# Ledger of designs, part 64: designed miniproteins, single chains, continued (4)

Each design is a single chain, and the fold is of that chain. pLDDT is the mean over its residues in the fold that is shown.

## One batch from the design tools (miniprotein)

Design m14346
Fold by ESMFold2-Fast:
Order: sequence, then structure tokens, then C-alpha cells
Structure m14346 (fold): chain A 82 residues (1-82)
Amino acid sequence: SGRALATQLAAQASAENPLVVSGVVSVATARAAAETLLRFGAVSAHLLPEEDVGRAADLPLSDEVVDRTTGDRAVVVARFAP
């Protein structure tokens, strides 16, 4: 499921829309998706709590998954190079 989510998110990325954001999923699914997105060439991957999704565009570059969650649910945010 994490790989399937990563595939879906990567398909949404473009030079015009380099930032992809998931719906709310389990932290385990989010982490698997984020790790897969980095393998697909994402230049950042973050796990956010749902309340912080509005800040997704401001997130720094990362070569590893950055886990910003405090609970058992997360939103995956990843950025690809334009």
C-alpha cells in the first residue's frame, strides 16, 4: 500500500506541480510511501500531522524521510525537482 501510494503521488508530480501531498494515512503507510518517493527521485519527503498540511510548500529539502508526526496518522509531502 505504501508503494501504491508513492506511485500515485509520483504520477501527479510535474515541473509545473513539483509538490505532491497525500491524504491522511497511517504513519507506517506514510513512511513506506515517503521512502519510496525518495527512491523515485524526490528531493524532499516529510510526514506531517494533518493540521500542518498548509505549511507543506515551506518544507526544506531532505535526503532522508523527515518525520514531523506526533501520532499514528500522517500526510506524506514530497517535492520533485522542477
Scores: mean pLDDT 80

Design m14347
Fold by ESMFold2-Fast:
Structure m14347 (fold): chain A 89 residues (1-89)
Amino acid sequence: SETVRLLELALEQAREAVEAEDPLEAEIHAAMAEMALAVAERYGPEELRPVARRALDAVAALAEAETREERERHLEELRAAVEEAARLA
């Protein structure tokens, strides 16, 4: 599924955002994850849209998080959503 591939791409980008030492690099990766998830939510099949929305909310929270611990928690929320989407597809 193209939608699942977009969610997987978002997970990879969000992971890079958490691992980035440079705040600008982190912001760029988080923005790329949000873009992929916005496309997945808008154009994906109806059954995957709620999962894509939860994934998008997780990335938005990750981008606003002030600590690495908070970013890692939101990354795990995103991972759970991607795993759920893969099971539904």
Scores: mean pLDDT 86

Design m14348
Fold by ESMFold2-Fast:
Structure m14348 (fold): chain A 92 residues (1-92)
Amino acid sequence: MKEYEELKKRRTADGGFGTKPGAPPDVVTTAEVVKKLVERGDLELAKEGADYIKSMKQSDGGYIKSPDKPDDVNDEYTKAAEEGIKAVEEAE
C-alpha cells in the first residue's frame, strides 16, 4: 500500500514516471513502475505509463531513453519498454 502511493507521486505530466517525485521520466523507470502498477491493479495509470513508453519508440523498432536524448538508443531500453508494455497487455 505505501509503495503504491509513492509510485503515484512519481507520475509526471508526460504520463511517464521518474525515479522520485519531481524527477523527469525515462523509459526504464517508467517500465518498472508500470509493472508495479499492474501488480497493484491500477491499469489506468499503467496504461498511461505504457503510452509514454510507446511514444519513445523509434521507426527502426528501438526505444530511446527519453526525449532529451534521442540518440541514446540501446537494447536495455528496448527490453525494458517491451516488458512494461507486455505487463499491461497481459493484464487486460
Scores: mean pLDDT 74

Design m14349
Fold by ESMFold2-Fast:
Structure m14349 (fold): chain A 77 residues (1-77)
Amino acid sequence: MEEEIKKLKKELIKKHKEVAGEEAAKKVEEYLKKHPDISKEELELLLDEVEGMELIKRGVDKAIERSKLRELLKKLE
């Protein structure tokens, strides 16, 4: 259990770093330090939420890229 919780905590930090960068990963580390008694179930729910955020971020990034291209095209008119 303890080793499994440790692995979940590392995975959560890693996922936040991949999705939102190093600053977000540090905030997650601070949260986990403040909640040392966090359950496996809570960690699994947080991981599921990060996965959802990853999907949303991919959609938002694509929309931002399209917005920048539209702005560039307007300047060339």
Scores: mean pLDDT 72

Design m14350
Fold by ESMFold2-Fast:
Structure m14350 (fold): chain A 55 residues (1-55)
Amino acid sequence: SMEEEHERLVEEARRFAEEKNLSERTIATILALLDHYRDDVEGARRFLEQFKAAV
C-alpha cells in the first residue's frame, strides 16, 4: 500500500540520518518534509533521493 511504502521511506531516511550522523534538527526537518508527501509517494521518494545525493 502507499502507506506501507511511505513508512518504508521514513525508515530509510532515519537509517541514512544515523549513518551520516545528521543533527536532530535536520532529521526532524527531513521527516516533516516526508510527512508533507504522505499522499504523494513518488514525490517523497524523489525528495529523499535528492536529499541523499546532496549529502
Scores: mean pLDDT 82

Design m14351
Fold by ESMFold2-Fast:
Structure m14351 (fold): chain A 73 residues (1-73)
Amino acid sequence: GEEERERKERERRRELGREIAERLEEAVTRSLLEEAEELLARGEVSQEFVDAVAAGDPEAEDRMLALWARRRE
């Protein structure tokens, strides 16, 4: 039936969308963690800050963006 095929196709598209969003979120968190570890190696942040970034803390992410902006001047 046409409805059955359309339903399965919509389910597949929704599942792919969720998988893509999840992978993007993981990739962003990983990139932020790598940058935080580099800042730790330079003595610019604490281990506590790196742990916060690894946990996906929004305040730690905001602080990371501020540090990046300062470093590029």
Scores: mean pLDDT 74

Design m14352
Fold by ESMFold2-Fast:
Structure m14352 (fold): chain A 118 residues (1-118)
Amino acid sequence: GVKVTESGGGTVAEGGSLTLTGTATGMDVVGVSWLREPPGGPGRPIASISRSGKVGLAPEVEGRATISFDPAKNTAYLHMSNLRREDTATYYSLFFGLDTETGKPVMAVGPGARVTVV
């Protein structure tokens, strides 16, 4: 079955950096998006990468975030630098692709990585 795991969350000082990692199993990945969900607010996409190499970044993280994907590990990385208190949120990796068991389109979301900027 399709599964997503995440790591790299934690508490970080303002101005610091961190890397969030999401890994999908059971999927031939076509694209990945990272959602940022602030406390009490809705989740919004902040970064995306497609299999064709197209990268999208939200204006509020442009210049501070880098997204990459390692197809050998089926792993997406979101690196964020110069962190602000407003970056305090739960971050979710969303993987889009084909289920390797059924060959059908599937979307899978990670459990969420919590980031606190102090």
Scores: mean pLDDT 87

Design m14353
Fold by ESMFold2-Fast:
Structure m14353 (fold): chain A 71 residues (1-71)
Amino acid sequence: KVVVKATLPDKSGTLTELTDFVNENGGYISSVEKKGDEVEVTAVIPKGALDEFKAFVEGKGGTLEVIAEVK
């Protein structure tokens, strides 16, 4: 598993789509913080889902950072 931090524009439906993606890929959301017109989401996902999640976040105009790897 990997712990990731995603920063995304706070657009209608973005947080819902992100939550659905994480849940469908066997992960969970650890925290959500609203920062002005952006949302910062910390999630734990399977390592095999990392590339797809990064593509999703970047497709929404966001950035993804891997902050930890966990067993």
Scores: mean pLDDT 80

Design m14354
Fold by ESMFold2-Fast:
Structure m14354 (fold): chain A 74 residues (1-74)
Amino acid sequence: MRDEALEYMEEGIRAFKRGDYEKALEYYKKAFELAKDDPRMSAAFLRNMAKVYEKMGDEEKAREYLKQAEELEK
């Protein structure tokens, strides 16, 4: 089902909310791979990953992922 990418995204959000940023990134990466043919979903997952990097204090990676998300939405 198309829902598998969304299931991984939901697990990533749960990990992010509990402060498990490494697990959140793992789940978002899996969701991104499953949604590679859907630019809008891929962009959403990249933005979620950027948010994780922001919380981890990696502002440079956060900006890189946000830029990739914006590029996919063009």
Scores: mean pLDDT 81

Design m14355
Fold by ESMFold2-Fast:
Structure m14355 (fold): chain A 95 residues (1-95)
Amino acid sequence: SELSKLSQEFIDALNKKDLEKFRETAERLIAKLREGAAQHPELKPEYEDLIATVRETVELAEEYFKTGDPELDFKARLYAIAASSGVLVIEKKLA
């Protein structure tokens, strides 16, 4: 639920092109994923894959904000959706 809320705030910030909020939300999401990996070491690979996806989303979005390349915007949005889906997968495994 907290992870789902953070993943939605992350997507919303990206959609609004709010770079400051996007960076803040990404760091909060990564911090929560790291906490989850520590609490559930059996799911550590899934958490680490999600952290990598969030970081790739940030890199793609920051490059887009510098260049204006619409392909980078499209890829950043796809990675953000993938991150949200990954959160749901982890939550189902914890249930």
Scores: mean pLDDT 86

Design m14356
Fold by ESMFold2-Fast:
Structure m14356 (fold): chain A 63 residues (1-63)
Amino acid sequence: MSEEEAKKLIEEGKKLVEKGKYILKNSDSKEGILKGIGLILDGIGLMIDGALALGEDPKNYLP
């Protein structure tokens, strides 16, 4: 993975986390809450992959 690809994963992960947080805040249904949490976890996974590919501590990128 290139540094450019790794940075792209971190940016996309951040976008998924923000989308998940938005859904979570604006949902009062079980389905909406679970969808929001799922997107946050997916985003965190992308950020971890990108950070590790850059040789950085993934904890520095966690929300």
Scores: mean pLDDT 82

Design m14357
Fold by ESMFold2-Fast:
Structure m14357 (fold): chain A 106 residues (1-106)
Amino acid sequence: SPLEAALERLRAALGELRRLLADPAASAEEIRAAVERVADLAAEALLAMEAEGIPISEEELELLVRLHGLLADIRRATDPEELRAHAREFLRVAERFLALLEEKAA
């Protein structure tokens, strides 16, 4: 299904972000690009849910608000340590969001 395909791409993007955050040689630019890819794929998954008539839960909405705030913090971060801290929190919230969407798709 379009939702299953979107969730597989989101899972792969989260895996890449996790790898970059574990790599001390990863640049701020690489981390920002990985975060933006996760954000784009999360939006794709939401559009696929809407197209299939699957409602968004209150918990999913709360996680989306938190992801939006963290994305803004990452975009504003100029310090590499601050960027990595926000990106780690973003990864954690995004992984929880993916888990909820995968439960609905199963």
Scores: mean pLDDT 89

Design m14359
Fold by ESMFold2-Fast:
Structure m14359 (fold): chain A 75 residues (1-75)
Amino acid sequence: RAEELLREAEELARRAAKAVDEGDLETAAEYLERAARLLEEAAEAVEEEDPELAEELRRAAERARALAEKLKEEA
């Protein structure tokens, strides 16, 4: 389950990067928000077995959300 969530988050991050390259900042922000949610779900799923990974995933989600907010402000 967590592995699938991480693959989906990576795909969304790649789509966000492409949207930024194309100047579509609103679409990029939407993909980053969706990726952040999946990263949070993955962090919760692995928290008992790998708390270090869970913390890293939560930080990645925070960064993705911060970037999404910035892109929306610049759009």
Scores: mean pLDDT 82

Design m14360
Fold by ESMFold2-Fast:
Structure m14360 (fold): chain A 81 residues (1-81)
Amino acid sequence: SEKEILEGIVRRAEGLIEMARKLKEAYPELAELTEKIIELLERLKEAAEAGDLEKAIELAKEAEPLVQELGDKLATLPNPF
């Protein structure tokens, strides 16, 4: 159901926000980018909690290029071990 999809989006957003916060701490050079992603994910979570699937999808599309940029930058950083 749409409700189950929205609940799944909320849970996924919470996990991604936690991961992004850990990445911000581990890679301070990426802090600005990770902060932007966290802000979008927080808004996405709020939209999904409000039952606004259309807004949640819009915010996910807005976050996509920033997530891709983060992935590209992470691939160029040295192994922390």
Scores: mean pLDDT 84

Design m14361
Fold by ESMFold2-Fast:
Structure m14361 (fold): chain A 72 residues (1-72)
Amino acid sequence: RVLTPEEAAAEAARGERGVRIVKAYNWVKENPDLPDEEKIRRAMEEFGLSEDEARAILNAYKAQAEFDGEEY
């Protein structure tokens, strides 16, 4: 199986998005004192994520905090 240059670029872009999602999640975890709105906005602006992706990251962070015995 040989990828065309276009297919290779698409696969690279998908990998890049995955890396950005992980980086955004770690950034949110490192900045717990920021309000939810600012976390979503900065994840979108600095990591180029969609609002849905930024919201999913914030929800994952909150779910982890609830597991650690903290309730919002």
Scores: mean pLDDT 70

Design m14362
Fold by ESMFold2-Fast:
Structure m14362 (fold): chain A 74 residues (1-74)
Amino acid sequence: SMEEVLREAAERVRADPRLSEEAKILLLTLLQEGIDEKLSAEEVLAELRRLAATLPPEERAVLEGIIEQMERAL
């Protein structure tokens, strides 16, 4: 389900030490809006891609990996 995919992505965000605390707050907020059905799957993925473009290379690579897993599961 979309909720299970979003919850798995949230766990990866929380657990990854390469992501800054600021990035984690933004990412977890977006994922929670998807879980709460305030955003569609397409809207969540679009917002995550926009955020990835603003992140440093290491954090961007981590987020792109999470986005890829979400796209394959959704």
Scores: mean pLDDT 87

Design m14363
Fold by ESMFold2-Fast:
Structure m14363 (fold): chain A 56 residues (1-56)
Amino acid sequence: ETPEQAEIDTAAAKAAAKVFNEKGRDITDPEQLDKSVAEAAKAAREAMENVRRRLA
Protein backbone atom coordinates (compact mmCIF):
# COMPACT_ATOMS: atom_id res chain seq x y z
CA GLU A 1 0.00 0.00 0.00
CA THR A 2 1.36 3.39 -0.96
CA PRO A 3 1.16 6.00 1.80
CA GLU A 4 0.42 8.77 -0.68
CA GLN A 5 -2.73 7.14 -2.00
CA ALA A 6 -3.90 6.27 1.50
CA GLU A 7 -3.31 9.82 2.69
CA ILE A 8 -5.18 11.35 -0.23
CA ASP A 9 -8.13 9.03 0.28
CA THR A 10 -8.26 9.75 3.99
CA ALA A 11 -7.90 13.49 3.52
CA ALA A 12 -10.69 13.58 0.96
CA ALA A 13 -13.04 11.61 3.17
CA LYS A 14 -12.26 13.73 6.23
CA ALA A 15 -12.68 16.98 4.35
CA ALA A 16 -16.05 15.93 2.99
CA ALA A 17 -17.22 14.67 6.36
CA LYS A 18 -16.18 17.87 8.10
CA VAL A 19 -17.91 20.09 5.58
CA PHE A 20 -21.09 18.04 5.62
CA ASN A 21 -21.15 17.83 9.41
CA GLU A 22 -20.86 21.58 9.70
CA LYS A 23 -23.62 22.16 7.18
CA GLY A 24 -25.78 19.46 8.68
CA ARG A 25 -25.90 21.26 11.98
CA ASP A 26 -27.34 24.29 10.27
CA ILE A 27 -29.75 22.25 8.19
CA THR A 28 -31.13 20.54 11.31
CA ASP A 29 -30.82 17.02 9.95
CA PRO A 30 -27.73 15.46 11.56
CA GLU A 31 -28.94 11.91 10.95
CA GLN A 32 -29.39 12.46 7.25
CA LEU A 33 -25.97 14.06 6.94
CA ASP A 34 -24.30 11.38 9.05
CA LYS A 35 -25.46 8.77 6.57
CA SER A 36 -24.46 10.90 3.60
CA VAL A 37 -21.01 11.42 5.08
CA ALA A 38 -20.52 7.69 5.55
CA GLU A 39 -21.57 7.00 1.98
CA ALA A 40 -19.35 9.78 0.65
CA ALA A 41 -16.36 8.40 2.51
CA LYS A 42 -17.04 4.88 1.25
CA ALA A 43 -17.47 6.10 -2.30
CA ALA A 44 -14.22 8.08 -2.15
CA ARG A 45 -12.36 5.05 -0.85
CA GLU A 46 -13.77 2.76 -3.49
CA ALA A 47 -12.97 5.26 -6.21
CA MET A 48 -9.38 5.55 -5.06
CA GLU A 49 -9.01 1.79 -4.85
CA ASN A 50 -10.52 1.37 -8.29
CA VAL A 51 -8.03 3.82 -9.79
CA ARG A 52 -5.17 2.09 -8.00
CA ARG A 53 -6.24 -1.29 -9.31
CA ARG A 54 -6.48 0.02 -12.84
CA LEU A 55 -3.00 1.48 -12.65
CA ALA A 56 -1.62 -1.75 -11.32
Scores: mean pLDDT 62

Design m14364
Fold by ESMFold2-Fast:
Structure m14364 (fold): chain A 92 residues (1-92)
Amino acid sequence: VQLTDEQIEAFRPIAEKILEEAEKKYPNDLEKQEEYIAEKIIELGKKYLTPEQHAEIEAQVAAFEARRELDPRERKLLKALITMGILAKQLE
């Protein structure tokens, strides 16, 4: 199932705000900006998603790890990407 353009647009203001905060806190460190963005997306997921959706995120991460071992940073980034996708669906 693919995201609609409307769902992507609904998430855009939230994503832009997180990106702006990351740039303000770590203007010369792209790696720290990326980790900050990932952490903020995960926090947003914890606040707005159901326990069932959290279980789905963890299941998808575990399925990836069963196929390929992930570094802690890779796991965090993957979890953030999955969380972002689910949040975008929930925003209409």
Scores: mean pLDDT 74

Design m14365
Fold by ESMFold2-Fast:
Structure m14365 (fold): chain A 57 residues (1-57)
Amino acid sequence: KIEELLQKLKEISAKINEIREKIFNSTDPEQIEKLRKEYRKLVEEANKLLDEIDSLR
């Protein structure tokens, strides 16, 4: 159901925004690299959900 996929996308988008804020406010290079890795993983998950939504349209 598209609504459930959109809800998951909204949750991932919120997490991405939270990670972006942490990266912007972080001064620790090791933490920044860890956050960047988590950011890339979340973006990949979001893209998979978008592909699934597109397949239903």
Scores: mean pLDDT 81

Design m14366
Fold by ESMFold2-Fast:
Structure m14366 (fold): chain A 66 residues (1-66)
Amino acid sequence: SAEARVAQARADVAARPNFAGAHSALGSALAEAGRLDEAVAEYREALRLKPDYAPAHSALARVLAQ
């Protein structure tokens, strides 16, 4: 389920809180669950940690276009 993917992604963020990829993956899981405001916050956190992180830029643009 989408919520199971969110739970898994949250565990990854807890294990690697300063890893931009973990926050980006949580953002993607939240977007799949329809939790778009939370997804945006997680993509922004990924970009705060790594401003040049292309996957988070692309994902954030896609979510904001919805």
Scores: mean pLDDT 86

Design m14367
Fold by ESMFold2-Fast:
Structure m14367 (fold): chain A 110 residues (1-110)
Amino acid sequence: MKKAEELHEEGLQYYGKGKYEEAIKKFEEALKLEPKYALAHYNRGEAYFKMGKYEKAIKDYEKAIELAPKSKITAKAYENMGKAYEKMGDEEKAKEYYEKAEKLAEEISK
């Protein structure tokens, strides 16, 4: 039964209400149906970030980048990895990922 997009939309509704644990469960259900769903990996990472689970957020952002290179989502994933590293106190890695986000955003805006 092909409902990955519907489950992803339900996850976004929970995320918008600040219900991050419920959002994550819906994104996990979407990813069980469509493991290569880059946007679901990205949005699960966003929910982990809101919960302060920065290491889990980074892993989801890395997977989104792998699945959808040179996309607007990949540029945002790099920026959010920079923010996650700042929250973890790694200023040098934060700078590296912000520079990757800026460079990719310039490339995809042409």
Scores: mean pLDDT 85

Design m14369
Fold by ESMFold2-Fast:
Structure m14369 (fold): chain A 57 residues (1-57)
Amino acid sequence: TLDDILLAIARKELEEAGADPEEIERVLAQVRELLAQGNYEAAGRLVREKAEEHLAR
């Protein structure tokens, strides 16, 4: 499904940014909730913000 594709992209972005597996699980749970609400903009923003936090150290 589209949601499965978006979750796979989100996981890859967080892994590339260096997020811990536990943090990835928590962020993906929030992304799933936002996708279930149809809030694709907030889901994308959350992933970007979390990836940027890890890239900033």
Scores: mean pLDDT 83

Design m14370
Fold by ESMFold2-Fast:
Formats: C-alpha cells, sequence, structure tokens
Structure m14370 (fold): chain A 57 residues (1-57)
C-alpha cells in the first residue's frame, strides 16, 4: 500500500513538473521535509493536479 502510494506520488509529481506548477511542487517538497505520511503527500499532490485540470475546462 505505501509502495503503491509512492509510485502514484512519483507519477503525480512528474505530471506537475510537466505542467510547470512550481508552487505546487514546492508545497509537496515542504510536506516531505516536514515528515508527512506518503499518503497525505499523495492526496495533496492529487488535489493540486485536480485543481489544474479543472482550470483546463
Amino acid sequence: SEEEYRKRLEELVAELKKLGDTEAINRIKAMEKAGESVRDIYLAANAELERIRKRRA
């Protein structure tokens, strides 16, 4: 489960980098530095990506 979250988080971070949202990436890195759980970091990254995708519509 944690390994699955790590893989999905890696994919989400790559997508955020592709979209150029430096502020979102900085927030995710700050959560990692603060020792947040992989699941919480994944959920935050997914929320950032969803926010960007909604703006595309």
Scores: mean pLDDT 80

Design m14371
Fold by ESMFold2-Fast:
Order: sequence, then structure tokens, then C-alpha cells
Structure m14371 (fold): chain A 134 residues (1-134)
Amino acid sequence: AAADAGAAQVAELQAEGDRIVKKMEETGNEAAKLTPEEVRKRFKEIVDEVERLADRGIALARAGTPQTAAGVAKVFSDLLKKIEEVRKKAIELFKKNGTEEQVEVAESYLFIAEGIVRSALTEAQRILAEKLAA
């Protein structure tokens, strides 16, 4: 069915978001094994992945139906909540097992990641509102 194509793309976006969250969790769990430079590299890669996910989701919301745009907004809303939970847990792990520099790096990059997703959620909601008004 035609409705299946948009749903499949939203499901793929959700799966990519969940993979990024898992990568954040794994970085926190490895705090004792990582140098500050390795922590910075990993979180920079994570932020780059979050930016690509945001761009893809916004493009999908713009090109799709109102139902697809609503699906994208839900993915970003769910992802934002998951990142907020992971940030709290990862920062505690770095405080316990890492250095002050690693805590500062983790806090900075995870805050940037949250900001990107929050901005993407706002844009997806705006796109949805415009589609519903048309």
C-alpha cells in the first residue's frame, strides 16, 4: 500500500536514532578505558550522526504526507527523551570513572546533540502544522 512507504521510512529513522542512543550509552560505559581525546572523537562522531539524522528526518517530513511528518516529529520527540536519560547516566559514569576533562567533553557534546534534536523536533512540528493548514 502507498501508506507503507512513509511508515517504512519513519521506522528506519527511528532505528537510526536508537542506534545513535546505544552508541552514546556504550561511550559512557567505556569511560574508564578512554582518554579525553578518544571521548572527544567518539562524541564528535555521535554529534555528526545526530546532525545527519536531523537533516534526513526534516527532508522526509517536508517530502511526505502529514502522517509522515507526524511520524518524524514523534521520532525526534522520543529521541530527545532518550538522549536526556542517556546524558544523565553517561555524565555520572564519567564523573565516577573518568577525568574532569572527560566530564566537560561529554557534557558539552551531549548538550549539543540534545540541542540539534530539539531544533529538529520544532522544525518537524512546524512542517506538520503547515501541511495540516494546506
Scores: mean pLDDT 86

Design m14372
Fold by ESMFold2-Fast:
Structure m14372 (fold): chain A 60 residues (1-60)
Amino acid sequence: SELEKRIAELDAEIDRLTARMKELEPQVKAGDKEAFDEMLELGARLISLAVEREVLRRQL
């Protein structure tokens, strides 16, 4: 179904964002402002995707 397909796409994107955030963690700890700013943007996007995923999951 389109819902299942969209949830799978969201899961894949969430996994990619989570992996990128893990890559940035040592740079953020070292005081890299660009890494910190990217982390905040990735975190905001992750929350948005997680909300969309939950809304779609409740329609199954």
Scores: mean pLDDT 88

Design m14373
Fold by ESMFold2-Fast:
Structure m14373 (fold): chain A 56 residues (1-56)
Amino acid sequence: TAAEEAGRLAGEGRVEEAAEVLVRDAGMSPQEARRAAEQGKKTGTGAAAWAASRGA
């Protein structure tokens, strides 16, 4: 899924690429996507941050 792909990229330190995936495939704004990707890098899971922003 987009969340899994973004989580993987963020975990690798590819925050910009993770944010791009979230904008393109998850419909997040660039600001929301960047924030989620940065949290994903910090925690090793962008998927959790993305799920939280979607009201999971």
Scores: mean pLDDT 69

Design m14374
Fold by ESMFold2-Fast:
Structure m14374 (fold): chain A 105 residues (1-105)
Amino acid sequence: SEMEQEIVALRAELRALLRARGFSEADIDRVEAAVELAYAHMRELIADPAELTAAWRRLADAARAAAERPGATAEDVLDALEATYRELFPDDETLLRALERVRAA
């Protein structure tokens, strides 16, 4: 679908940015795992494709902004993703617990 293609493109753009900024492949994989978990949970919570795409774009923008800061770490990107997700879904503790496991890997 067009929505799926846009989401795939945004994820590819983020991965390319992280690589260009000098992130390790292990750190890129941790960020990508967090992104996949957030998207999977948002798909369950948001029925409207346009709202899902808007929420996804907000998460992608937050991750991009964090990654573009001088000296940015994977932890900075993960913190930005978590903070933005919490703003969108303050009562969803399930994803927050899943993100802790990704950080520990």
Scores: mean pLDDT 78

Design m14375
Fold by ESMFold2-Fast:
Formats: C-alpha cells, structure tokens, sequence
Structure m14375 (fold): chain A 63 residues (1-63)
C-alpha cells in the first residue's frame, strides 16, 4: 500500500541520518503523525536510539 511505502521511506530517512527537521516534516505531512508523535520519534533518533524509533513508528502506524 502507499502507507507501507511511505513507512519504508521514513525508515530509510532514519537509517541514512537525514536532518531532524526533514524527518519531522515527513512524519507529519506524509505519514499524518501528530506534532507530539513526530517529536518523540525524532528525539529517539537524535539520541541514537534508532531501533526504538523504528518500533515506535511501527506502533503509531499499526492502525
């Protein structure tokens, strides 16, 4: 699905170390996450907690 393709793209942005502002904008505008959800995920990435960021992304998009 388009949503699954966008989720895979978000995972690529996380893995490639894109700037936090780019990742945050993608999460909100393309995946429809709230500002709070996007900030929590970006915080995990900035802390080097990439595996936890990916798990949170999967949980937020489980619906």
Amino acid sequence: SMREKLKEEAKKLIAAGYPSAVLRKFLIEKLGLSEEQAEELVKLVEEGRVDEAVKLLDKLLEK
Scores: mean pLDDT 81

Design m14376
Fold by ESMFold2-Fast:
Structure m14376 (fold): chain A 60 residues (1-60)
Amino acid sequence: DLRMSPEQQRALLERALKAAEEEGADPSTIERLRRLLETGPTPAELREIEAWLVAREEAA
C-alpha cells in the first residue's frame, strides 16, 4: 500500500533481505532486494516483497 512511509518501506526491505538470506533464496532475489534498498521500490515491487514475506511467515 502506498501509505507506507519511506522508513517503513526500508525496514520491510531490510527484513525481506535478511529473511531471503536466512531461507536460502535465489541469488537473483537477494540482488533485487539490495538494488531496491538503493533506488527505492515501486508500489508493485513493494507489494511483491510484502507478499513474499507473508508467505514466508505462513510457511514457518
Scores: mean pLDDT 74

Design m14377
Fold by ESMFold2-Fast:
Structure m14377 (fold): chain A 97 residues (1-97)
Amino acid sequence: NKYEEFVAEIRKTHELVARFEFEVGDQKTVVEVYRDAAGNLAILTEDSADFSSDEVRYEVLKKMAEAAAKMSLEQVIETAQALLEVRKDHLEENPVK
């Protein structure tokens, strides 16, 4: 599973520096910020409703990690907060039963 291999690699090579959990209704979003020994940052996000395919999940997380690696910690945190707000807006428009 490419998604599990990607997450395992990040967790082996990076240190967890921040974790955000947000729950709206019965949906849960988790955003984790990691940092490697060289100071490069990676964001991992998992939403229980959004990632139905391992391939889609892997590609999204990979792109987010690549973007985060070029950002400051402050920018990474701002991005994670913005993603949580987008998730709130989506659930307000499409409430989960």
Scores: mean pLDDT 63

Design m14378
Fold by ESMFold2-Fast:
Structure m14378 (fold): chain A 69 residues (1-69)
Amino acid sequence: SRAELRAEMLRAMGEASELAAEVPEIRAEVQAALGEAHRLAAAGDYERALEIAREARERAKAALEAAKA
């Protein structure tokens, strides 16, 4: 449903932002991606917004894991 897509999108965006806060090198990249996700969500495209938010989250996870190694 639209509500479920929106909730998952917000969760993914929040997680991406929190992870990126721990890795300054990826922060601008993640912020740009989240900005695009917000734009799509404002246009009603929650499915594409969620996809971008999830990609940003996974990118931030990978960057954080690399930084901890």
Scores: mean pLDDT 85

Design m14379
Fold by ESMFold2-Fast:
Structure m14379 (fold): chain A 81 residues (1-81)
Amino acid sequence: SLEEKRNRVKRELLKAIQDLEPLTPEQVAELESMTIDELISRLRELVDKRVAELKAEGKTKQAEAIRAAFDEWIQELRDKL
C-alpha cells in the first residue's frame, strides 16, 4: 500500500539521520513525528554540514561525491513513492 511505502521511506530516512548524528530518545521521537519532506530537509542539513567539514579539510572531491550520492539517493526514495 501507499502507507507501507511511505513508512518504509520514513524508516530509511530516520536510519540515515541516526547514522550521521548521535540522537537522544527525545530527538528520535521528534523525528518520528516528522513528514518525509521534513526528514529530507533535516538529513540535507546534516549532509551540508559534513560537506562543509570535508571542504575545510581540503577533501573537496570527497565532499562533492557525498553530495552527489545524497541527491541521487533522495531522488530514488522519492521515485519509490
Scores: mean pLDDT 85

Design m14380
Fold by ESMFold2-Fast:
Structure m14380 (fold): chain A 58 residues (1-58)
Amino acid sequence: SEARKLKELGLVTDEAIELARELMEKYGNDEDKVIEELVKKYNLPEGIARAIVREVKE
């Protein structure tokens, strides 16, 4: 998993994954809105935000 590799590199936290999970529920699985919020709230690069959303969606 791409998100797992990013976590091993210290670029992703468990808190960011948990937030993504909560946002997926809040926005009815609207991936684009969740990615936007992760970028805005946690200042995550878009590529990392997409990897986290993919991990949560699996």
Scores: mean pLDDT 76

Design m14381
Fold by ESMFold2-Fast:
Structure m14381 (fold): chain A 91 residues (1-91)
Amino acid sequence: SEAEELVERAERLLDEAERLLAQARAALDAGDFDRARQLLEQARRLLAEARRLLEEAKEEMPVTRYTGLMLRIIGLEFDLELLERKLEEAL
């Protein structure tokens, strides 16, 4: 279904955002601030797109699945904000 395609795409974007955040943390810990900034910018864009896709699919998906994926987005957005603050403090 159309909603299933949107959800699958959102899940792939969340998996990629999670990988980018892990890479950004490693780059930050290594002192590679330019790489960390680029990775965080990419993760931010992927999280925004995933949120948009889930909002589009919301009416046609189970509430439990929507809630679970939205909580995952919120958790990753929190991690992103913490890493962005850590980068700002290092500069």
Scores: mean pLDDT 90

